# Designed miniproteins, single chains, continued (2): the designs that were tried, part 81

Each design is a single chain, and the fold is of that chain. pLDDT is the mean over its residues in the fold that is shown.

## One batch from the design tools (miniprotein)

Design m6822
Fold by ESMFold2-Fast:
Structure m6822 (fold): chain A 85 residues (1-85)
Amino acid sequence: MEEKEKKKKELEELIKEYAKAVEEKNWEKELEYAEKIAELALEGVSTEESFLILGAMSVLYPENKKIVEATQKLIEEYKEKAAKL
């Protein structure tokens, strides 16, 4: 329980850092933070914002295995949620 909340706070901070890197046009930091967001998604920690970020980054960097795998995991999770609606 506590670990999940800690990881969620880490994700919120990473999303802020990602947004700052994009605003500063620091593409190296953008990719670095996107990979960290992908790591959290692979651990089961994600938000709709993180899904949008990873989706966009997987299109821009299709060879980045971590981002692509995280994006695919989130797509399957959102499909399962949609099927229950």
Scores: mean pLDDT 81

Design m6823
Fold by ESMFold2-Fast:
Structure m6823 (fold): chain A 57 residues (1-57)
Amino acid sequence: MEELRRRAVARMRELLAPLAEELSKADYETQLEIVRQLVSTLPPEEREIALALLDAD
């Protein structure tokens, strides 16, 4: 479980890298919205894990 979660986080970081500057200037609510939009582009199995990580926040 922890290993799978770390892989999902690493992949999300890679997807968020081009948006890092925008994210650093955005509030928490806006950051979550951007992440959710990116999650919607992921394969179903990775999307489920990424959403679970957001839900744990």
Scores: mean pLDDT 68

Design m6824
Fold by ESMFold2-Fast:
Structure m6824 (fold): chain A 95 residues (1-95)
Amino acid sequence: SAEAELGRHLREIARIAREVAELQMKGQTAEARARQEAAAEALLAAMKQMDEILRIEDEIFEELEPERERLLNGDKKEEMYKLLLEALERLEERA
């Protein structure tokens, strides 16, 4: 289903966000930035689908909803890392 596919996509994005944080700690800023940008674009696309479908993992939706408008405008990529990482951890709890 579209909801299952969206959930899987968001889980992958959350994993990328964790990798970005590790790359930044290692000083590999160019590689971190490239992955950050790709993850941000994928997240924005996923959030548009969330609004359209209205049926997604409650945990992911709730984690992203407070910052949805700001993320859609693309202003805070660093904040996206934290939200995606938290969503990943919440998915692991429900696995």
Scores: mean pLDDT 64

Design m6825
Fold by ESMFold2-Fast:
Structure m6825 (fold): chain A 89 residues (1-89)
Amino acid sequence: SKLDLAKQVMEGLVKYVTGKEADMSKTLKDYKLVSTDIRGLVGSYAFVQLEDDEVKDSHTIAQVVEILAEKVSMSGLKRMLEAIENGFK
């Protein structure tokens, strides 16, 4: 499902940045991620512009998963996951 794919994207991103397993109840800020990092990655790899208020540092990983599943296409999520798995090459 799109939710499962969005979850894989966020789990992969947290692990790439921190080396730790993602906790869905923790916030972006808990992992020292900022909303602009998420919006930038969505823009660069999924070609979607998110509004400044759609993703916040206070959002939990679970909430970001829901936002990505709502706003990003299946193909966009696949490109994001591929980029993460390839170390953003």
Scores: mean pLDDT 85

Design m6826
Fold by ESMFold2-Fast:
Structure m6826 (fold): chain A 69 residues (1-69)
Amino acid sequence: GHMAELQQKIEDARELTKLLAEALVKKKLGEDAEITVEEISPTTVKATGKKGEKEAVVTVHDKILEKLL
């Protein structure tokens, strides 16, 4: 039904937000960085990467998901 279709799109958008946060950390530190991804809220994802003594933190907030939830 229409509601099930909307729920699937919300889940897909959330997964893309996680992939984006992880990709942004890899862009800063390289693909060999140790990355942890945390859901802070339904619309906000935090990715933390570490490589030796270097750290990068990226927070992605999806304003489109915010309007759908």
Scores: mean pLDDT 76

Design m6827
Fold by ESMFold2-Fast:
Structure m6827 (fold): chain A 84 residues (1-84)
Amino acid sequence: MKADEAVEKALEAARKAGASPEAIERTYQAMRDAAKVNPELGYAAAQGAVRAMETAKALGSPEAVDETARNAYDAARGAIEEAR
């Protein structure tokens, strides 16, 4: 439940920060897959994404938002591979 809530908050933060729909969808899928394998990894990835989105918004840079979304996706993907 908490991991699911964190994922939803990360997606909402990404949308408000101006991340592309494609980046948001990829991040969501990666977090869901990570949480399915290991709930702790999925939760950590979601928390990282929220924090990264908040940082990008504070910088006021659209470029930083897109880069942050990619980094969140890569982090979630790495968590899945490490859980194997």
Scores: mean pLDDT 63

Design m6828
Fold by ESMFold2-Fast:
Structure m6828 (fold): chain A 79 residues (1-79)
Amino acid sequence: MHRVDMEKAAKAAVLILGLPLSTLDPSVSPEEILRRLFPELARLPEEELRRRMAEASKVLGIDEADAEALLRFVLSLRP
């Protein structure tokens, strides 16, 4: 499956940024949380983003194809 699970993607973003899991407000959609966190993800160096994405994907059970798709999307947001 190449489609990212949005809840797992939001959790991955929180873990990559080193934020507490309480950042995941259950009353807020995962898509809105990701939108808020995307600029901070794009600020990370590519090597660091790749490393942290791999670690978060192992913790959350995100498959390699979905992790790669999310990584490419975040990298596309860089100026």
Scores: mean pLDDT 73

Design m6829
Fold by ESMFold2-Fast:
Structure m6829 (fold): chain A 62 residues (1-62)
Amino acid sequence: MAEKKAIELAEEAARAMARAGVSGRVTATAVDLESGKKATAVFEVRASGEIRLVEVRVEDLK
């Protein structure tokens, strides 16, 4: 669940950056407090307006 949420948030932010004509990277982190999992997703926005998922990491909170 946290992984899907992190990806969705990062993708929305990346699309907003592309729409604004801004290139770079966006990172979103989602924490599922019920399962104790943390997910991080990184999207890259290129000068062409292309967006791509470059990293997804899921780890346990302790």
Scores: mean pLDDT 81

Design m6830
Fold by ESMFold2-Fast:
Structure m6830 (fold): chain A 72 residues (1-72)
Amino acid sequence: SMEELKKELEERIKELEKRAKELEPYFPDQAKQALLLIEIARKSLEEGKLEDAEKAVEHAELLVKEAEQKLK
């Protein structure tokens, strides 16, 4: 349901924000880009634009995952 998608996106946003902040000392530019996308995702959720929010979350997730892989 749309309510389930909204909850999933809210949890993903919360986790991504923590992960992006942890990356800031190592990859400041990628962390800043991810945080900007997280802000866009939150605004889209507030406006009920779930598809736009999902795309922003997916983009932020890819940036965070790529940066995290470089730490290993």
Scores: mean pLDDT 86

Design m6831
Fold by ESMFold2-Fast:
Structure m6831 (fold): chain A 58 residues (1-58)
Amino acid sequence: SALEEGLLRLARAGDETSIENVLPSLKGKVSEETLREAAQIAEELGHDKVAEIIRSYL
């Protein structure tokens, strides 16, 4: 979905501010699988804070 694609894009970019702003509104609208994938991508790219924020919603 566009929401899942957007989340993955922000995770790849390490856009902490955008992740913090959009993630609360995505709760219940994206799967746990997508959240886990986004967190893993952020972690692999060294965006540790982004990964931590995403995992706080799991």
Scores: mean pLDDT 84

Design m6832
Fold by ESMFold2-Fast:
Structure m6832 (fold): chain A 85 residues (1-85)
Amino acid sequence: MKVSKTVTLKGTMSDGKEVEITITVEGEDDETVEVTKRVLYDEKVEGNFIQKTYAVATVTAAVVDGKVEILDQTTEELVVTSPKK
């Protein structure tokens, strides 16, 4: 039987501001699942480049006896730079 749990993660970005990311985890009994979600936090132009900052949340969970048990949760900052035209 498929079970699901919705989790809201809080993370602090390098500028000191908090972000919230909501992830829904679904699985079958005895399954271990990992879900990653990226949310665009900031976008800025740096010379000839566009810099995007993402908040990245990852949840690892196991389904035990028909229940979703959260094993680990992390929030990270990811910066991506691409050329501007």
Scores: mean pLDDT 80

Design m6833
Fold by ESMFold2-Fast:
Structure m6833 (fold): chain A 55 residues (1-55)
Amino acid sequence: MDELKKWYEDSKESADYYKKQLEEAKATGSDSATRLLGGLYDTMYVHAWSLEKTL
């Protein structure tokens, strides 16, 4: 139980981090950075959502 909660917290923090970086990349107009960070954010968000559903 505690391990899943820790994974959820870590995934949520990673999602928040990549979301901020994605917003910065969009502001600068970097397509490559936007695509990469968007993918990372989506992956971490889905992971956190799945863990939240399990908790």
Scores: mean pLDDT 78

Design m6834
Fold by ESMFold2-Fast:
Structure m6834 (fold): chain A 74 residues (1-74)
Amino acid sequence: SQDLVDLRDRFIRGDVSEEEFRDFLEGKVEQILKDSQARDPSSPKEEDDKHRQGLLTVAKRFLDRALEERRRRL
């Protein structure tokens, strides 16, 4: 989303903390999981946990790339 792109750019510039960026990413993961659960509420918790771990892995990679860019610009 545009909010994620804007926050990433602000983080790379040093305008937001790593904690704020992590909190935003975790919030996006939870929102995606809620939207997924609303589409298939019969999904077992094991699949929800697996989906959460997959989304957290993607979020971590996104954060790691943003951290690398921030280090290069500092």
Scores: mean pLDDT 76

Design m6835
Fold by ESMFold2-Fast:
Structure m6835 (fold): chain A 76 residues (1-76)
Amino acid sequence: MEELKREMAELAGIPLEEMDKERQLRALGLLYLRAEQHGDQELLDFIKENMTPEELEEAKRAAEELRARAAEVRAE
């Protein structure tokens, strides 16, 4: 879990201490979706080993909402 938290903080570009739970879930969800997109099975397995199925579902939902928002901005 510690290594995953550090990777999430680096990916988000902010310290873990300043990342609230919602932002942590979004960052983790984005990391998971990115790993799926690139076929990074090792990263997918690592994420699954370090979180519960419920946390993963919440993270994926948060990331999908963020992606939908970004898609709206890109459509401008």
Scores: mean pLDDT 68

Design m6836
Fold by ESMFold2-Fast:
Structure m6836 (fold): chain A 85 residues (1-85)
Amino acid sequence: MKEAIELLRKALELAKQGKVDEAIEYINRAIDLLRKEPDHPLKRRAIGLLRVAINYLKNGKVDEAIKQIEEAISLVEQALKELER
């Protein structure tokens, strides 16, 4: 999960810079990594929010996408803490 968090932080920076296509690429890479991690309800919610963020980015709603990415990062960080004992 740590690598997925780093990719999402990079996607957040790219979205803030208006680099939409690059931000979407990093989000998709993070989703692929998260899918390989142990199942967790917060992980599933984060993936859902990231898919919504991609849709917002494609529709030019960058501020809404940023909020979804930030919430997804928080959920992944929480899931990581719960899985590490």
Scores: mean pLDDT 85

Design m6837
Fold by ESMFold2-Fast:
Structure m6837 (fold): chain A 108 residues (1-108)
Amino acid sequence: SAEERVRAAAERLREEGLDGQAEALLSYLRWGERTGTGLSGFTGVSRVELDGEPVVRVERELQSGRAPSRTVHVHEYYDREGRLVKVHAELREDGRLVAEAEYDTREE
C-alpha cells in the first residue's frame, strides 16, 4: 500500500504537469530498492519550499526492532529533477526527541 500511495501521488503530480516532482517521488521507490531499505515506514509526502525552491518532502518513521520505544523520523527533500538535496533525521524515545542529524547535499 505504501508503494501504491507513492505511485498514485506521482500520477496525480504528472496530471498537474509537475513531471519533476513526480520523478522525485518515484526516485524514492528506486532509492529504497537500491539501498535495500525498502518502503518501510513511509508516512507521507508533501510539496514544500526549501530556500525558496519547490521541493518534495518524503516522510518516514522507522522503529528499532531491538528497541521498539525508539523511532527514527526521516524527512528526505527532493528537487524538481528528483535529486536528493536534504535529509533531516530525528531519533525519538517514547516520542521525545533525543538526537537529530541534518545533511544538506547542496553544501558539497
Scores: mean pLDDT 67

Design m6838
Fold by ESMFold2-Fast:
Structure m6838 (fold): chain A 88 residues (1-88)
Amino acid sequence: VEKALEEAEKAAKEALALSTKGGTAAGAGVGVARIAYGVSKVTGGDKAMLENAKKAAEKALEAGKAAIEGAKTGDDDLAYEKAMEALK
């Protein structure tokens, strides 16, 4: 279960890396969505799992914000808007 959270976090980091290496904000948005999905799958009411889920979600939010900042400076205003909605 914790492995699923780590894989979701890894996916977000990979998406962010693709974005910074000439990808688009869409890559980071996919990463954020994958982490959100992972968190929802491992939430079982256990305190340790909830703390790990919160930490993974915070890292996803941070990665998403970095990608949004990159999109803001480009022509991808729609990608920025969609990424913001994905973070909710």
Scores: mean pLDDT 53

Design m6839
Fold by ESMFold2-Fast:
Structure m6839 (fold): chain A 83 residues (1-83)
Amino acid sequence: MHLELEHTSPEEDRRQVREAAALGAEKPMTVTIRDSSPQRAREWARELARLASEAGMLTEIRYEGNTVTVRILSPAEREEEEK
């Protein structure tokens, strides 16, 4: 499953990031963050990764211009990949 986050207001953006992190904590997913400001997209990606890490999930972040993609992975999935 994948989600796209768009900025509306600081309060709403924070809420969207928190909801995405909660969903990612239950199962692996990909979140795409788009913002006209690369700096703000990066801040949201970092916050999402921080919340996911607090829930024991692993994150991979990819930066591409104004788009940031955050993959949320289960530790079990990583162990399968790592072997």
Scores: mean pLDDT 71

Design m6840
Fold by ESMFold2-Fast:
Structure m6840 (fold): chain A 109 residues (1-109)
Amino acid sequence: MTVTLEVEGDKAKGTVTFEAQADGRLRVTAKLEKIDTGDSALLAVLRRGPDGRWEYLGAAAVKVGETAESTSVRVAPGTYDVRGAILGDGDTPDNPVAVSEEATLTVPA
């Protein structure tokens, strides 16, 4: 399954695509169009953790105008409520510079 999310804010814009692979890893492909705080950002797929905070499910570091790909560690099979985020220097999953709408990711067994 592949999901593409546009991540837009006043200070940052990009696209994150994520795909659950057959081995249970999450592949993240990130494109960064702009960020006001520098020339690079972390584009992430976030999920809700057990404490209700946003946690990294997968992420790719990318420069403005470029595309980067990363593969996360194995994710347990299941269905996750996720969102895309753009994080600059000093940002956290709870306080990203921009976020997408929420989507559903299914990781196969």
Scores: mean pLDDT 79

Design m6841
Fold by ESMFold2-Fast:
Structure m6841 (fold): chain A 82 residues (1-82)
Amino acid sequence: SLKEIEELVDEAIRELSEVEPEEYESILEKLKKEILSLVPEELHEKITHLVDIATDKISEFPEKRVEILELLKEEILKLVEE
């Protein structure tokens, strides 16, 4: 559901604030897998692409991690809406 996706992204934002940058990639990979389990298979390629772009942006601008993940959340929710 949309609410479960929101909760997963919000939890990832919280986790990134509590860990060192070396753990960011593992948290974001977990987030990607969990979101993919909640969405139709036809959206998997698009969602994978969005999460991978967000991961790259966070590695370049870790200070913007919250803003990047909030934008990712909005983009994913828009894709899964009818």
Scores: mean pLDDT 85

Design m6842
Fold by ESMFold2-Fast:
Structure m6842 (fold): chain A 98 residues (1-98)
Amino acid sequence: SAIPTLDEVLDATIAFMEKILAGELSDEEAIEALYELTLQWEQVALDPSASREQRRFALLLGASFTMMALAIRLGVPRSVIEAQARRIIAEAEAARAA
């Protein structure tokens, strides 16, 4: 769809983070996917029907993705990137269950 739903962006976030953990993505592919996810979460945050809590969650995840993309570009250790990916999966799964 032209505008992704919250559930679609949560599912996409989990799937991409699991690909990072599996080592299935090059650094360039991971950075591109993180920027795409940032744009999708920005759409969630800017949706006029979004609750204050949904907007806050979307903006915090978008910021985390931007920082992770920069960390990958700057060669931060893989273990740090993997720890961030696991945290994001846990937060997204909790939001999906709510």
Scores: mean pLDDT 84

Design m6843
Fold by ESMFold2-Fast:
Structure m6843 (fold): chain A 60 residues (1-60)
Amino acid sequence: SLRDRALELMREGDRRLEQGDIDGAVRLYQEALDLAVRGGDEDEALVVQAASRLAVAKGL
């Protein structure tokens, strides 16, 4: 499902960020956010989580 894929992308992004791969983490979090947004209302929590992680990775 889009939800499960978004969760996996966020976890992979977290791993990349821990390794210092900021560009990789940003890419994965952006993909997760895009999938969570496409999931609609049931993915609202995932949208918030992906957007928050993306903002932190970008230094926003």
Scores: mean pLDDT 80

Design m6844
Fold by ESMFold2-Fast:
Structure m6844 (fold): chain A 92 residues (1-92)
Amino acid sequence: MKEEVQELAERLARLAAEIVRLLLEKADEAEREEILAAIRRQASYVPAFLAQHEAVLASTRVEGVPIHIFLTEEGIEKAKEIIEEAEKYLKE
């Protein structure tokens, strides 16, 4: 169970990184900076979230900016749905 949550969190982190890279490739210079700034802002809330929840954390980076994914056991089925749907659309 913990192993499944960790594996799904890592898959979500990889997926999020791929989506962010695709967004950055299509964005102009001003849009790129706003996207990266939004991701940096999210990272600042990580310690408060972990203090309140028994969540698995998986982290990755895009252009030096950290991306954090939190997953609990209650989120397993939803995480699977998100991964399957997104991988379907990211597949060339």
Scores: mean pLDDT 71

Design m6845
Fold by ESMFold2-Fast:
Structure m6845 (fold): chain A 114 residues (1-114)
Amino acid sequence: MELMEELLEVGREVVELLERQGLTEAAREVQEHLDEAEEAYERGDYEGALRHLARAAMVVALTLERQGLDDAAAEVFGKLSQGQDALDAGDYEKAAEYLLEGFRIALEALRRAE
């Protein structure tokens, strides 16, 4: 699967879990950033898409911290930091890989919290 398409899919699964857990405002903010990322990706703006995905990951990490999922939040922040460093270096594939790992960590943490 193309990394960007997988990122958007996993991101949407995170939104669905946030909605099911009553975290409606966080779900809305993450969805808005995912929509902006998809629009940028469709225009061929890979840097813009990844920056919007990094913003989505930040909302997710802060939400995990607010829910007391401190270890998962720290791991997502770590992946976000690595992703931002890769993005700033122009390594879009590595940035996408780190952000995907962050969303997968968040997805697993939210599933365990149910």
Scores: mean pLDDT 88

Design m6846
Fold by ESMFold2-Fast:
Structure m6846 (fold): chain A 89 residues (1-89)
Amino acid sequence: MEEHRKKTQELYKEAEKRLAVEIERLTAWLRARGASEETINRVRLLLSELALLDVLLETETDPEEIARLQAAREEREAELAALLAEAEA
């Protein structure tokens, strides 16, 4: 369990640098469209959570836990899509 957590956290650290660029790109786009700071902060959190869930799903082997992580990912992906659609309108 400890080793699995360390591997997941290490992968997340590497992904975090790439994620920072994506967060800045998407939040700049949202600001250009007049999105609120509340919306921008929520999008930042959702992107960070999705990145963590992707890393967890890559390393997880338990079917029950995979199903739970996939459900959490789908919920956050749907929320992100809704916020982006609002900004496009």
Scores: mean pLDDT 78

Design m6847
Fold by ESMFold2-Fast:
Structure m6847 (fold): chain A 56 residues (1-56)
Amino acid sequence: MTKEEIAERVGRELAERDGPAAGEAGRNMVLSKATPEQAEATARRLLTGEPLPAVP
């Protein structure tokens, strides 16, 4: 599975659950990851309802 596929799935699910702004934020967070493995870990955290981490 590619980073883009993971990001699209996360964006859609978060948009349906929490609204379009949340979907865009989640999609962008997944796309910012360097590897598909890191993207999948981020996707899991977002989809399990973990709050977005504080901006560094």
Scores: mean pLDDT 72

Design m6848
Fold by ESMFold2-Fast:
Structure m6848 (fold): chain A 82 residues (1-82)
Amino acid sequence: EVLDLGGITKVYAVIASEDPEKVLKEIEEAAKSAGLEIEGVEFREAPPSEEEARALLKELVPLAEELRKQGIALIAPIEAKP
């Protein structure tokens, strides 16, 4: 049976966190469990405020749309510094 595939087979991750290695490991485990391949990973510095975190997320919207056309899901775990 074909579940809701939406054409998604790969993941692209944009990680901004104080602990990027931990976040990446969680993404790798989740992708493997879901049968998805990691297309690429981009590391960004954790933004100093939630306002800058929102700005970064908005900047990634065009990239997310282009990646979706290729069957790639954009995952953006953006965490502001405490």
Scores: mean pLDDT 78

Design m6849
Fold by ESMFold2-Fast:
Structure m6849 (fold): chain A 82 residues (1-82)
Amino acid sequence: LKEEIKKKEEEARKNRQLLDEFNRKSNELDKEAKKALEEGDLEKARELILESASEGVKGIGAAVQSVVNRNEAEKLRKELEE
């Protein structure tokens, strides 16, 4: 039971790292998109915005999975405390 809790906590930490990575990429793409808009390159700006949105969606997925893993760990902890 304790080993299962540790595994779920580790999975939650890995998903948080993925969230941070996707958010960093999304932020970088947003900055490049803003620069492209300022330069009048609408096609490049559109592509960068779509890529940023894609990375953001992946980040949301990682965030949801991290919450699920954390909730599962909490459920197992409560079971251990019974």
Scores: mean pLDDT 81

Design m6850
Fold by ESMFold2-Fast:
Structure m6850 (fold): chain A 77 residues (1-77)
Amino acid sequence: SEMQQLVQTSQQAYDSAIKVAKELAEKAGLDEKKKEEILKAARESVTENPVEPGEDPQTTIDRVVKAAKEKSLEIIK
């Protein structure tokens, strides 16, 4: 069903965004406080970029991950 696909895509987008944020924080060698800040930004980017009905799942995931990555890199600067 469309609703099941949206739920699945939303979960995959969230998981991918958090994974990318964690990897960036770890590679940057930041302290725990900064790592928490990056993870918070990644969660906020997911909320700000909700799954669109009818959008290709991979397109949605890529869009959300890009937003999370951009926010994470802004904090690392």
Scores: mean pLDDT 79

Design m6851
Fold by ESMFold2-Fast:
Structure m6851 (fold): chain A 94 residues (1-94)
Amino acid sequence: MGRGVIEGPRARAITMATLVERALQDAGKFASVRIADEARGAIEVVTEENEVVGELTASMRLPDGRLVTVSVRARKVGGDVELEIVEYRERALP
């Protein structure tokens, strides 16, 4: 079982957790994403497959109309999954 923790701004923790979970599911990987420490904006990603490799991108519209996009680089390191946030951006609707 692979697991990784992503740290980010507190205000973005829930959005990042949702986007990472969606990106992993879209890649055909089973994943569970949890907020590890909401005060620090840390999230934890747990996968059943120890083969999350490459870059995963997901987008979500927030209730205020902003589009949030996150790109995460994931790789297998022994029994763990190593995650790196490559890009996080927010964009208003046109």
Scores: mean pLDDT 58

Design m6852
Fold by ESMFold2-Fast:
Structure m6852 (fold): chain A 85 residues (1-85)
Amino acid sequence: SKDIQKALELTRQAIEKVEQGDLEGAIELAQQAKDYLSKVDHPEAEDAVAALTRAIQYAKQGDLERALAALRAAEDHAETALKTL
């Protein structure tokens, strides 16, 4: 799916932004990734959306460690969704 591939690319870019301390950039990229995954009818895509939602919340709180962990969880769910289609 193009939507899952784009979401995975955006999620990985969001991870890089958190690692650079750019939380605002990470939030924008994570929101875009969530929008792409919300178009996909797949349980792993739904789990990735939930993880991205947590990542955005943690990033808004300035919690880099939890934001990064949630983005990594979203990446894993999106990768699994892509492999099972």
Scores: mean pLDDT 88

Design m6853
Fold by ESMFold2-Fast:
Structure m6853 (fold): chain A 73 residues (1-73)
Amino acid sequence: SKVAQLYVELFKELDELLKELEGKSLDEQIEALEKKKAEYRKEAERNPEQQLPLDAVIASIDGKIAQLKKEQA
């Protein structure tokens, strides 16, 4: 299904982004993830049929941001 395909693609994009962010400062990592999250939120608003996989990847990004913010403390 298109939904299952999009789910796989979105999580591959997230994995690639996380690899690119390895070795960067915590502030830079958080900023990049917040930017990507904002992009996915706009995508979900433009295409409600993609909302389920986009919400799933956004939730994963939120979890990573929370982890990084805890490491800053």
Scores: mean pLDDT 86

Design m6854
Fold by ESMFold2-Fast:
Structure m6854 (fold): chain A 65 residues (1-65)
Amino acid sequence: SEEELEREILEAFVDMILALAISTKDLEGGRALLERFIDSAPEEYREHLRKVAEEGLKLAEERLK
């Protein structure tokens, strides 16, 4: 479906930002970029994208300890 494809694309962008944050060891910059990206996303996806981003940031924080 169109909605499923759009969600997958948005999730892929979140994953890409998380991967960059981990690779650069810049979780603060990654969080800021994720917040800006999610705020620009369609409203119906924002809650889901925030959940995915927070889960990813938590795992990234554990990896960088």
Scores: mean pLDDT 85

Design m6855
Fold by ESMFold2-Fast:
Structure m6855 (fold): chain A 56 residues (1-56)
Amino acid sequence: SMKVTTVELPSAEAAHAFARWAAAQDPSAVVTLGETSATVEFPEKQQRVVFRGVAP
């Protein structure tokens, strides 16, 4: 099964940091970056993805 999560972040730098963090949690995860968002796909796991955003 696949889980897809999209997270809105306060900046492009925060989005990149979140993407790196998510990939580190599961190397099979597929990460797609938007301008200030990140979409993470976890194909084989039920994962809660929690990232602490940085204030602007």
Scores: mean pLDDT 64

Design m6856
Fold by ESMFold2-Fast:
Structure m6856 (fold): chain A 62 residues (1-62)
Amino acid sequence: ALSASQLKVAKYILSTYSAGDIVTAAEIAAATGLSLSTVTKALNKLVAIGILTKTSSGYKIN
């Protein structure tokens, strides 16, 4: 299960970006109004459940 902040990040990413796009925690934080630490935890959760892949340049949408 996702927390409210994790769900907000997930909905924003899935409605805004396409498969193969790379996103950064900083741009998601700016867009959603959440703190960088909250967004980073949400992005790492989305990696754990297989929605994103962590890369050297950011988080890739699968």
Scores: mean pLDDT 84

Design m6857
Fold by ESMFold2-Fast:
Structure m6857 (fold): chain A 75 residues (1-75)
Amino acid sequence: SPRAAFARARAELLEIVSEIVKKYKRGEKLTDEEKNEFLQKLDEAIRAMEAAGATPEELERARRTFEQVKKLLDK
């Protein structure tokens, strides 16, 4: 169902964010290649949410999360 697809895509987004935050808190240095891979996975999860019929408000929140993670990775 579209809502089940949405729930999976959102769960994937949250798992990716959690993994990045955990690595950052451990002081792990990410390569540019690893940073690009995480950003690509986040973008793919957001696109999956959009394809599953996410509302404009849900997409705006997801894209805001993407921008916050991107800023974290740029440090």
Scores: mean pLDDT 84

